# Designed miniproteins, single chains, continued (3), part 41

Each design is a single chain, and the fold is of that chain. pLDDT is the mean over its residues in the fold that is shown.

## One batch from the design tools (miniprotein)

Design m9387
Fold by ESMFold2-Fast:
Structure m9387 (fold): chain A 60 residues (1-60)
Amino acid sequence: AEEAERHLAAGDEAFAQGDYKTAFNHYLAAIRAAKEAGDEELYQRAVDRLNELQTAASAA
């Protein structure tokens, strides 16, 4: 869970800076870590963030 939270926070920071590539990598890492930890809530948060990022990147 802690590893996934860390990646989610790093992804959010990169996304805020417009670094979509770094944000994408961190959100993927957060999804993987949340799945391995069995943290369904954190998994869903990471997936939602990745979807937001993909929408923003497509519009940029």
Scores: mean pLDDT 81

Design m9388
Fold by ESMFold2-Fast:
Structure m9388 (fold): chain A 56 residues (1-56)
Amino acid sequence: MTDEEIIERLAEAFGVSRETARAKLELARDPSHPLAEPYRAAIRQVLGIPDERIRA
């Protein structure tokens, strides 16, 4: 799954712009951010994809 596919699905699921969805995906991938892991878990639950695809 490409980043663009994840961004499109996040934008549709949350009813936000693709720019906002991209920012959320970047936050989920930021190892220095304390909310990165919880955000990845939420994205996994909403989109039904494994954590490995979110990290890629």
Scores: mean pLDDT 76

Design m9389
Fold by ESMFold2-Fast:
Structure m9389 (fold): chain A 63 residues (1-63)
Amino acid sequence: MPSPEVAEYVRKAVEYAHKLRKLGKEDEAWKIIDEASQAGARNDVERAKEIYEKAKKLLEEAS
């Protein structure tokens, strides 16, 4: 079971990825979802945070 911190980063990354899909960044969004799912499965907090920050930056650049 992933830690609450990992679960929260994964959830946020996936939320941002869905927003990226609405902006036409579908390939980038699916890569984020896949990487976030892998980080969650591994309970890797540093990786989950990195993916979340990447998703946030991509969404900021796309808006």
Scores: mean pLDDT 82

Design m9390
Fold by ESMFold2-Fast:
Structure m9390 (fold): chain A 89 residues (1-89)
Amino acid sequence: GTSEAFLKEYEKAKEEVEKKAKEVKKAAEEKDPNAEELLEEFEKESKEQIERLRLLNSPSGKGEELIKEFEEFVEKKLEEARKLLEEKK
């Protein structure tokens, strides 16, 4: 069903965001010169994941609440990563 396909993509997107956030945080803590580039890729990938979820959401689906939750989750992870990078400069 459409709801099952959406939920699977949502779970996958959330796992990828968590994985990328950890990679950026590790690079920042280790003062990796590529940490800023990793943050930029994290931002791009997160936007692509949000757009993919929007495309999978049906007009009559309850996916809008999950997409909003995911956007807030992504923004929080990005803010945490940016703050850590600034603190490690």
Scores: mean pLDDT 79

Design m9391
Fold by ESMFold2-Fast:
Structure m9391 (fold): chain A 92 residues (1-92)
Amino acid sequence: AKEEKERRIEELAKELEEEYSKMSEETRKVAELIYGILAAEENGASKETLEELRKELEKAIKEAKLSEEEIEKAKELAEKAVEAEKLAAEVA
């Protein structure tokens, strides 16, 4: 039902705002890069474009010196953002 999807979007939005606000600036940048890769994949970006985005992500992780736990949190945030956008598209 549309109402169930709208409720899930609201829940995801609250979780995203709370988690994002608690993250370091470096972790947020990594989350945004992961989100960009996931969004590009969903929109059928070329292998070349995806490879270039992944190289930017690897460089950002290395420069930020993030822990494995911080990288995992960034990935989880990015995945939640993509889920929210897919649900929003379905109810529009």
Scores: mean pLDDT 81

Design m9392
Fold by ESMFold2-Fast:
Structure m9392 (fold): chain A 86 residues (1-86)
Amino acid sequence: SELLEQGKKAAKEGQEAAKEAGRLKKEGGDPTRYTAQALRAIGGAIEAAINASKAGNLELGKKLSQEVADAGRKAGLKIGPMEPIV
């Protein structure tokens, strides 16, 4: 399914954005750049979940969103709407 491929791509882009946001936050760079990358990570997680869900795979949607949230948490971020509650 093209939707599943788009969901996986969104998750990968979200993970990369989460890592970059964490790096920028840690280095004390431009706060606007940090915020932009954090929002990109959230957007990637949301897009991944929506595309996987539309393709009928809710479990994959959860997994893809969790992968973005985990990358963000490992980088020192809190990704609110997509954060797995443990």
Scores: mean pLDDT 74

Design m9393
Fold by ESMFold2-Fast:
Structure m9393 (fold): chain A 85 residues (1-85)
Amino acid sequence: SEKEEILKGLDELEEKIKKANLPEGVKQALLDGVKRAKDLVKRGDFDSAASVLLSLADSAEHLGEKEIAEELRKLADKARKLAES
């Protein structure tokens, strides 16, 4: 399902964040954000999940993590499309 695809994408993103060359406090903040988005997706709150993912993408971009930011935006788009269904 699209919901399972989003959750899988978020799991893969957590692994990328863990491997990123970032300070541990910054990694923890990003991981906490991803965990919040996963919890929202699991509850079916796709609109709130999309908003959290977009905010997290902006944070990742400001940190210079362009690939992580792009993946977050793609997952946000998927969540928004589910909210519209």
Scores: mean pLDDT 87

Design m9394
Fold by ESMFold2-Fast:
Structure m9394 (fold): chain A 57 residues (1-57)
Amino acid sequence: SRKLAVLQASSTVLSSGIYFLETYRPDDPQAQAESARLRAQLASLQAEIQRLESQLS
């Protein structure tokens, strides 16, 4: 579905953001807080992707 494709694209964007913060700003407390927030968002998004994929199978 289009929603599944959008969610998959969003997960890629979030993963890239996390990678950037962890790679280039590992000792920045604000970057650490932001990466933790993005990881929580990514986990929720991945759960929704799994739910939709199971419904489309």
Scores: mean pLDDT 82

Design m9395
Fold by ESMFold2-Fast:
Structure m9395 (fold): chain A 102 residues (1-102)
Amino acid sequence: AIKVTLSGPSSVAAGSSVTVTQTASGLTGGNDYKVVLTAKDKETGEIVGSASATVAPGESVTVTLTVSNLKKGKTYEFTGQVIDVATGKIVARSKPLFVKVT
């Protein structure tokens, strides 16, 4: 089974940067995978950053996303997903990671 995990802080100071790391493992389905990490404003849904990597089957991959100039009072939602490149379908998702800006 494909496993997707996110690591990062739950809060940061306004004007700072936050770095979130996505790890995807169990990528054994015989097709290439695209691993995507996305950051969005929790209230508006506006995407404020994304990072991705394409990986061959049988590998584990780490994707890192840094978002800068974080606005006081905002909560940013980070989500990881794994897409099968041959089908374009999302085959796994992380639980969301929420970063509150104080």
Scores: mean pLDDT 85

Design m9396
Fold by ESMFold2-Fast:
Structure m9396 (fold): chain A 61 residues (1-61)
Amino acid sequence: SKERQEILKEIADKLREIGDAANKYYTGIGLIKKGKETGDEELIKKGEELKKEGAKGLNMK
């Protein structure tokens, strides 16, 4: 039905949004780990900012 098609589109849109947020979140975690390993304070800060942005998109606060 047309209603089912609209629901599937909404799900697809949400999945794309979640995917983007998850990518930012996990990339941020990776940057933090690398920054800690190398003692790179700037890399840690960038990773924390990206992780925070991703967490907000995932509604994790």
Scores: mean pLDDT 84

Design m9397
Fold by ESMFold2-Fast:
Structure m9397 (fold): chain A 100 residues (1-100)
Amino acid sequence: GKAEAEAAADAGIDAIETMGTSTNLLEIIGAAIRAIGSAWQLAWIAKNSKDPEARKAALEGLRRIAEKAREVAETSTNPFSSRLARLIAEGIEEMIEEAE
């Protein structure tokens, strides 16, 4: 439902923030996996939920995660985090287009 979509969005944003602030490669990879998991959950809700409020919240959550990932891609001094965040943002932007 809507609360599940909002929780997944918050978890995805927290994961992207960890990618932007961490200097530990395994922590960055773990955060990327969590962010991708949140995005897939939101994409599933956006396409499959019978609740229009849940679908709207899921699309908004995807947009918020993509925006945060773009921010990390632009501001991160770690080139690995920057590139990984860019790829995540691009993938989520495609998910949004497909779910519309």
Scores: mean pLDDT 88

Design m9398
Fold by ESMFold2-Fast:
Structure m9398 (fold): chain A 91 residues (1-91)
Amino acid sequence: AAEARLRALLRRVEAERREELLAAEREVLANREESIELGRELLERYAPELLEVSDEDDLLGLAALHKAGALTDEELRELLALLVERLRAAR
């Protein structure tokens, strides 16, 4: 369930926000340290459990999604909640 919902959300974002995502990815890579800090701040705010299992690439990806405006705050919270659910299910 969580995996299917996560895949559907990401496919929708990629289809609807391709140009914005590519621009955001370039900006994130140009400002790597600031983008890592943004990703960390977002995880601390919405899903602190993911901080222990997230690497720098995960933080950069989260920063790119946020900068692209590809996800609303509500959709971002749902995405992170689904990732937490998957982490807890793996145990």
Scores: mean pLDDT 72

Design m9399
Fold by ESMFold2-Fast:
Structure m9399 (fold): chain A 56 residues (1-56)
Amino acid sequence: GKEAAEAAGRAAAEGDYEAAARYATSWGILPFDRGLRAAQAGGSAAASAAAVAGNG
């Protein structure tokens, strides 16, 4: 659920895509390959959101 998604998103934002993919895979959300790609995309989105927040 939400906690796994937050852990995966945080790891991806820190550049640890392997840990992010592991979190997603451990909760049966996605196969490792799709989890890794989703984590990389999520990390990019999180970085963009942080940049926008920084402008406030």
Scores: mean pLDDT 59

Design m9400
Fold by ESMFold2-Fast:
Structure m9400 (fold): chain A 79 residues (1-79)
Amino acid sequence: MTPEEIRELSAQVLAGDEAAERELLRLIEEGHAQEILEHAPLVGARGAAALVLYQRGELSEEEYEALKAELKAEAAALE
């Protein structure tokens, strides 16, 4: 999955496409969580990806806590 594909899918989710939202969540569960964490403009999608990676043991507790803090700060800056 490319950064461009992730950005296009994220734009469809923002436009209210429920099928695109289901596809994005499916991709997170099916091994694309790292790519979505790195490239998705949606803070919520990156949060979901980080949680899945942590649950699979692909992120340490320290890395996951650091990512949660960064995502929370980014969300606050957008509000």
Scores: mean pLDDT 80

Design m9401
Fold by ESMFold2-Fast:
Structure m9401 (fold): chain A 91 residues (1-91)
Amino acid sequence: VKVTIKFYKDGKLIATVRIEARTVEEALEMTKLVFAVGLVLGADKFEVTVEGPGEDAREALEGIKKLAEEMGLKVKSEEVGRTTAKLTLER
């Protein structure tokens, strides 16, 4: 599973982080850490792209949504494809 996270502050892209994980569980653990770093850096918007086999991508997407909500982020948009899923998250 591959997860790309883009951090924005005041409409400006401040960082891009790419996660390469063998399992959905690894992807979720790494994504949690990356969200925490983004929040410390003052990011107010995150764009998350998940790539993988359809089942893994969907499971990772749902896990990332739950994780984001637990961290105080709101899901603003969601796009789901067969092998790629995208989320936009904001404070």
Scores: mean pLDDT 81

Design m9402
Fold by ESMFold2-Fast:
Structure m9402 (fold): chain A 70 residues (1-70)
Amino acid sequence: SAAELQEQIAKLQEELAQIQRQTGALYQQYQQNKDTLSPEQLAAVQAQLEALQARANALGAEIRALAQQL
């Protein structure tokens, strides 16, 4: 139903907003510490940022697909 689709979209939008906040915080920490991080720490931060971006992209695509069904 439309109501179930809207509820699912709202939940996905909340997840997306949380991931975007996490990404911003991690990127800020990276920018402040990038010159002092070891290669291993840099790789770990980059991997985390890539994973968060992939999840955000997937959520954005799902939100758009569900919204088109309304």
Scores: mean pLDDT 87

Design m9403
Fold by ESMFold2-Fast:
Structure m9403 (fold): chain A 61 residues (1-61)
Amino acid sequence: SRREQAEAINEAFRRIGELLRAGAPASEVEAEVEALIARHRFSEEEREALRHTLALGLAGA
């Protein structure tokens, strides 16, 4: 459902943010993002948003 999809994408963003704040290695954060994408049937736009968030977080470290 749209609700379950929204909850999944919000959880994914939250998880990426937690890993970045904890100072996890880039390879670990990237692996987690790809695992979340593989686990959920995200749209291309949602996948791009997750990868963009990761790129910004890594650039700020």
Scores: mean pLDDT 75

Design m9404
Fold by ESMFold2-Fast:
Structure m9404 (fold): chain A 95 residues (1-95)
Amino acid sequence: AAQLSGVSITGAAKGGMGPITLSGAPDGNYSVALVDPATGEAVGVGTVAVQNGVGSGGLYVAGDNGTYDIYVSKADVRIGEKPKGIVAKGTATVT
């Protein structure tokens, strides 16, 4: 899997939107999932658009405060689903 660099959702809270940044990915549109490590299921979903090697977007957070996995994929993901076609991984804290 490609290494995530610059992925951050600092300041995101339950029911809120967190900004996502992504670097090191080819230009295009990507799906982003915030995943509960206990279940493997998405508790937050969003998109990131990469242009000229710099990606920005947003992630909706349905999960409680805590530490989660971030998965980036070309396939769409919904809350409650397990991400597929993962191209990058990271971690994030919801506060």
Scores: mean pLDDT 72

Design m9405
Fold by ESMFold2-Fast:
Structure m9405 (fold): chain A 95 residues (1-95)
Amino acid sequence: SLLDEFLERLVINDAAQEAIAAGDTEVAKLREEIRKLRKEYMEAVKNGDTEKAKKLSEEIRKKRAELYRKVADFAEAQGRTDVAEFLRKKAEELE
């Protein structure tokens, strides 16, 4: 649902930013890779390249799942078990 998607974005953005602030370079790298892929996706959509857009969307979903699992591990280490469980469930849905 739209509410679930909103909550997902809110939780991952908050938790990822905390991990990066704590020095997690792997989380920072994954966020940058996803940002670059999203720019390429927008370009493909603007150019009407539906095949390239679909492939980029699939790659973005895969990278997002990886990001969610890494951030969940960090959240769990911080005692944020509910956040970790939520993000791991969302990672599974992306795969």
Scores: mean pLDDT 87

Design m9406
Fold by ESMFold2-Fast:
Structure m9406 (fold): chain A 54 residues (1-54)
Amino acid sequence: SIDDIAKDLSKKFNIPFSTARTVVTSVKNGIAKGMPDDKVYKVAETIISYSQKQ
């Protein structure tokens, strides 16, 4: 589920759950629409990882 993916990514990247949930929801309804949850996780993980590199 979106909430389970968001919780895992929130803990992994030390970001607020609300931030992670927004990213996961955007990915699932946008670029990863129709994809299984494992693919949604990987896409969201990639986006968050890249956004944290300054």
Scores: mean pLDDT 81

Design m9407
Fold by ESMFold2-Fast:
Structure m9407 (fold): chain A 83 residues (1-83)
Amino acid sequence: SELMKKAAEKLAEIAEKHGFPVLAQGLLEYSGSPPEDIPEEVKREARKFLMNKKAFEEVKKLMKENPELQAPIAEILTTFVSP
């Protein structure tokens, strides 16, 4: 999906900006993949990313300014933080 790709690219930009380079690369490589295919190091950074106040505020702003990306972003983040 073009919207899934766009969501992944925008999330990767925010992740890299806030010091999560492993997550940034993981978002570009594994978005649209099932949870079992995502490396544990990427999932660990995803969990830390969501707990980072500044990074998560930028994700919320992205979702507010781009309503069409809300569902793709939620799907990606849910998948990346899965056990």
Scores: mean pLDDT 89

Design m9408
Fold by ESMFold2-Fast:
Structure m9408 (fold): chain A 79 residues (1-79)
Amino acid sequence: SLEERIGRVLANTLLDAPPERQEAIVDGFVDSLIAEGRPELALRVLDAAKRYIEKHATPEQREPLLALLDRARERVRAV
């Protein structure tokens, strides 16, 4: 699905990014979709990215990235 493909791209971008850039990447993605009136797509993409990270991230990367995605999900739900 589209959300699975976008979620995989987001997840790989986060895994390849330095930790200090990861929050800005997620926030920029979420804010863009909210501005376009697509908060439900943002939630589906965040869920897809979370599934990808749970499967492919190292243990050290997994916990902080999942926490970051969960915070982003809360921001989308607050809209």
Scores: mean pLDDT 87

Design m9409
Fold by ESMFold2-Fast:
Structure m9409 (fold): chain A 90 residues (1-90)
Amino acid sequence: REELVAQLRQAVAEGDVARTTELLAQLLSPYAERVRALREPLEAGDPEALREMRELELEIQELAEETGALDASNYRKLIEALDKKLREIE
């Protein structure tokens, strides 16, 4: 994973969009599996599952800051906010 993060940072710095997308998918795959595993415990109100989900969210945020590639999720929120604001102005 740490090697994938280093490769992703290099791909982002080089502007290699195709490799950045591929490495990002590989990095996010384990997080998707962890989210799936937490679904039922979270619905049951397990406090340990809530803590682990919060830690997972922090790990994803840290990965976004380290790589720059995960700006896509924040960019989606930014696009939605900009679309709403543009509809109010134009």
Scores: mean pLDDT 62

Design m9410
Fold by ESMFold2-Fast:
Structure m9410 (fold): chain A 82 residues (1-82)
Amino acid sequence: SADLERLRRAVAEALALEDEAALRAALTALLEAELAARKAANPDTPEAEVEAARAKIPALVDEFVANKEAARAELAAYEAEL
């Protein structure tokens, strides 16, 4: 969880700096770490399903970058509720 929190902070910092290269790198690292954590929590998950999920990461990063202003607004709304 501490590693995931660190990676989430890296994503937030890249968003604040408007650094697309840093954002893509941080998002890729975060999604890879979340996938690894999910596999560790569910060790019986077939390797084919893990590889299929990993193969989707570039497309998810592209979608996030394309919609980052909407994602930023959603994050701000979520933080306001805390």
Scores: mean pLDDT 77

Design m9411
Fold by ESMFold2-Fast:
Structure m9411 (fold): chain A 74 residues (1-74)
Amino acid sequence: MDLERAREYVERADEYERLGEERGPRQGFNAGVGAGLARIGYGVGLVAKDPKFAAEMAERGARSAERGARGGPA
């Protein structure tokens, strides 16, 4: 379940990255940072065999991507 949840957060982060890119270079960059964090955290969790860590990091990245897409800090 945690890995499925982590994958959902990565997908949300990727969606926010696309929305940010459509809004402008600043929003695209900030959302992209959050999406990158979600992907890295998910990957680290997979390598470490820690699905809870993967889910927590993907969630944080998705929240950062959402803030970035809205013009806030990642």
Scores: mean pLDDT 80

Design m9412
Fold by ESMFold2-Fast:
Structure m9412 (fold): chain A 81 residues (1-81)
Amino acid sequence: MVRITVESEGDEESRRIAEEMAQGMAELLGAKEVRVEVRRDPERQTLEVRVEATTDDGTKHEIRVRLRDGRVTELSSREEK
């Protein structure tokens, strides 16, 4: 059983992207808990997505993506215990 939490700023499309990312991460990592935050910066026309997945051993996996005009401009991943 996986617990998914989605927090999205902006439009319905941003929320949809966040939910799809949460489901994908839960399935790929076998995560027990996934949290996704989406923030829109209208001034820079960028969308920031942060995905945090927690596995059964308590390890946290974080992926941060910045999108501009539908293209990935920045991508980072991090693992925390």
Scores: mean pLDDT 72

Design m9413
Fold by ESMFold2-Fast:
Structure m9413 (fold): chain A 60 residues (1-60)
Amino acid sequence: MIVFFEEDVVAPRDIKRGTVVTEEDGLPKSAIGLVIKGMDREYKKGEVIPKGSGFVLEEP
C-alpha cells in the first residue's frame, strides 16, 4: 500500500527502505508493523518529512 503524510513530520529516527514502521513515525496506525519498500529518499533523525510525502509499505 501507499501511505501519505498528512502533515510535516520531524523524523524521530533515521528512516530508510527496510525500516519497520512504528507508532513514533507519524504514519496511520494501519501502517504500524509494515516494512518501507519505497520512499522518495532516506531521512535522518531530525529531518522534516514534508506533508504529502508517500511511502510504499508491505507486509514483512
Scores: mean pLDDT 79

Design m9414
Fold by ESMFold2-Fast:
Structure m9414 (fold): chain A 100 residues (1-100)
Amino acid sequence: MLPEKKEELLKKVKEELEKLLKEGKIKKELAEFLLKIAEEIINQNNDKEALEVEKEKEKEFLKYVAEKGLGVSMEEMYKAMEGDEELRKELNERLKEYYK
């Protein structure tokens, strides 16, 4: 990616995380973790290989959210998982266990 586009993407990520943090939907620790992951992803080449690594990091994040019950909307989690049926099943099981 062009440096200009990387800065714009980081800005959007920061704005979304700040919004979620302000609304109380996410904990500060999770927001900092997400920002760090986003920085790593954006700093990699935006090729096919980088996108596969990005998906794996997104899975790690969603699993962390499900395990901790960190106030992220279920709808937002499911939208992020739309392309991954296996991750949806895993997160559904973990969320059920968390609410028991």
Scores: mean pLDDT 55

Design m9415
Fold by ESMFold2-Fast:
Structure m9415 (fold): chain A 75 residues (1-75)
Amino acid sequence: SQKEVEEALKRIGELMDKAVDALAAGDEARVVALDEEITKLINELLSKSSPEEQAQFKEQFGKLIEEFRKRVLEL
């Protein structure tokens, strides 16, 4: 559902924020754990999503990745 896509994107954003904090702290084990959690969440969402929901997810996730990259470059 659209609500599941929105909830997953919010959770992914929260996990990405934690990943930036872990990168800044040099906590490689935490970065790996967060990456695995994000990947699992994405795969589970996509397996349950319609093509329209996948397109919406892809657009919004692309924006999250862009912001994450900017924050990592500023570390």
Scores: mean pLDDT 84

Design m9416
Fold by ESMFold2-Fast:
Structure m9416 (fold): chain A 97 residues (1-97)
Amino acid sequence: SMEVSEKVARIVGQIIALIGDILEKDPKLVPAAIERAKEAIELLKELAEKEDPKEVAKMLRTLADLLEELAEVADEESKEELLKLAKEARELAEELE
């Protein structure tokens, strides 16, 4: 539980930093952001079973917002995957309240 929470916070922080850098400088980092987002969603699914669902839902909504923003500057293939991941994160957040 604690280890998963710490790992999730670290990965979400890395995604926020990476998306910020991509938006300002380098769209070539988009695939790295997608892989980090996939990892974050899986960890948040695990965390939702052990932690406060409202806090996990907030993290999922933040991730979805960031992925949607990144999709606006991505190529068509990456955009489709980013929007799919954002939808998955939002649907999971809705299940958690």
Scores: mean pLDDT 75

Design m9417
Fold by ESMFold2-Fast:
Structure m9417 (fold): chain A 118 residues (1-118)
Amino acid sequence: LDEIIEEIQKLDIKKSPDLREYIRNVIEAILANPDLQEKIKKFAEEYKKLSPEEREALLDRLVNGGKYRSVLLQIIAGFALLDEDDILNDFITYFTERKNLLLAHLIKLVKEVAEEVK
């Protein structure tokens, strides 16, 4: 996870006040970086090996940790680009159960934009 965070922080992502355009810029930056895609894919495989309790603990860390929160959108965008739908559905369920509907809807929006870029 820390290695992926460092690589995401190195991405030259064009800023936009429009959320949909910013999400597209994030997805395009990841798509242009095969090494980062491979690292995200490896993280997805490790995530799938976690128990439900360990997955919840990881999501708690991603949401509540300052440095992790800043890369959450990029991690979600990477999973969407790689068709990791099971993981994204886990994230949607996690945020919905905690009544964080804004983040649950953000994941759905990221999935839509990723399909448009592919």
Scores: mean pLDDT 81

Design m9418
Fold by ESMFold2-Fast:
Structure m9418 (fold): chain A 57 residues (1-57)
Amino acid sequence: MREEFKKLTPEEQFERLEEALKKAGGDKEKIAELLGISKKELNALLKAYKLYLESKK
């Protein structure tokens, strides 16, 4: 799923991010590896995810 991650819908990307966060305990390097993305992409995704969580509240 490494290259395919970026082809997922935003909701699916957030689900994968949530799972990776739980498994890696906030280790950004491990999260990026689990998702198959760069740290730069992970930081952008985390910002989008925080906005998503604000809406989910």
Scores: mean pLDDT 74

Design m9419
Fold by ESMFold2-Fast:
Structure m9419 (fold): chain A 65 residues (1-65)
Amino acid sequence: MILLRLEVDVPESKRGSAEAGLALRAMAEHPGASIAVFQKGNTLVVLAGDERPYLEGYEELWSVS
């Protein structure tokens, strides 16, 4: 189950620091959850969930387009 989903539109020049910051935020809010961070176009997506296979499937679907 997804416990947190964040989608943030971030300028390319700020993506590295924004990605790290969003990952830390997700970990702080859901310290026991599996955290996945991935980028699609101009959007960073951060997921927190208790199901690893679900997060893997979500990452693959997002990465296809």
Scores: mean pLDDT 62

Design m9420
Fold by ESMFold2-Fast:
Structure m9420 (fold): chain A 55 residues (1-55)
Amino acid sequence: SEKEALEEMTKLVIEKLRAGEPFTLKDAERLGKEMGVKISQSMISEAVQAAQEAR
């Protein structure tokens, strides 16, 4: 579901931030393909914001 994809994307963004690596559109597209969900720019923005707030 889109909610599950958003939660998994948020976790991936947190992991990338902790590792000092950029979270890219390719990372989002791979996750969407794996979960069978179409990733939108709004989902990416929401996941990045949630990851930053988790600091």
Scores: mean pLDDT 79

Design m9421
Fold by ESMFold2-Fast:
Structure m9421 (fold): chain A 98 residues (1-98)
Amino acid sequence: AEEEVKRLLEEARRLLEEGRRLFRQALREEDIDRAIELLREAIRLYDEAIRLAQEALKLAEEENLPEELIEEAKELILEAEINRGLALIALGILELEK
């Protein structure tokens, strides 16, 4: 259980970091269609990170694992949701400019 939660959190963090990389790339992209594609890919990665972190949170709570793991999962969910929201706002702005 604890090892599985740690693996899920590590994968969620990796996806969140990759999403952030693509989001930053999109903000510097001069081609609007390419920027939109990068933002959509970032959003997909954030959605997957949220899913894995939520799975980790559920497992950590069900197995009464250390509070640190529960807090890490909650933090990852919040970070991914914030980044997802920002990417959606950026996508909306670009779709209006298109």
Scores: mean pLDDT 89

Design m9422
Fold by ESMFold2-Fast:
Structure m9422 (fold): chain A 68 residues (1-68)
Amino acid sequence: GVEEDRRAGRDPELAKKYMEEHPPSEERKKVISETAEKLREIGDRIDKAIAARRAGASDEEVREIAGA
């Protein structure tokens, strides 16, 4: 409950008060979500390219994996 959230370092009353004073727009929520998704896809490709590089792949193979 609310008391359990406070003890866990989460204050639902402070969060509620902040959201009442500064409600984020649906447009802003959408932009944040879309940006996070794009960054995740780029990160996944970079991680695969780094893994291939460490495994001894050529610069050309690394570029193909990174989508360049």
Scores: mean pLDDT 69

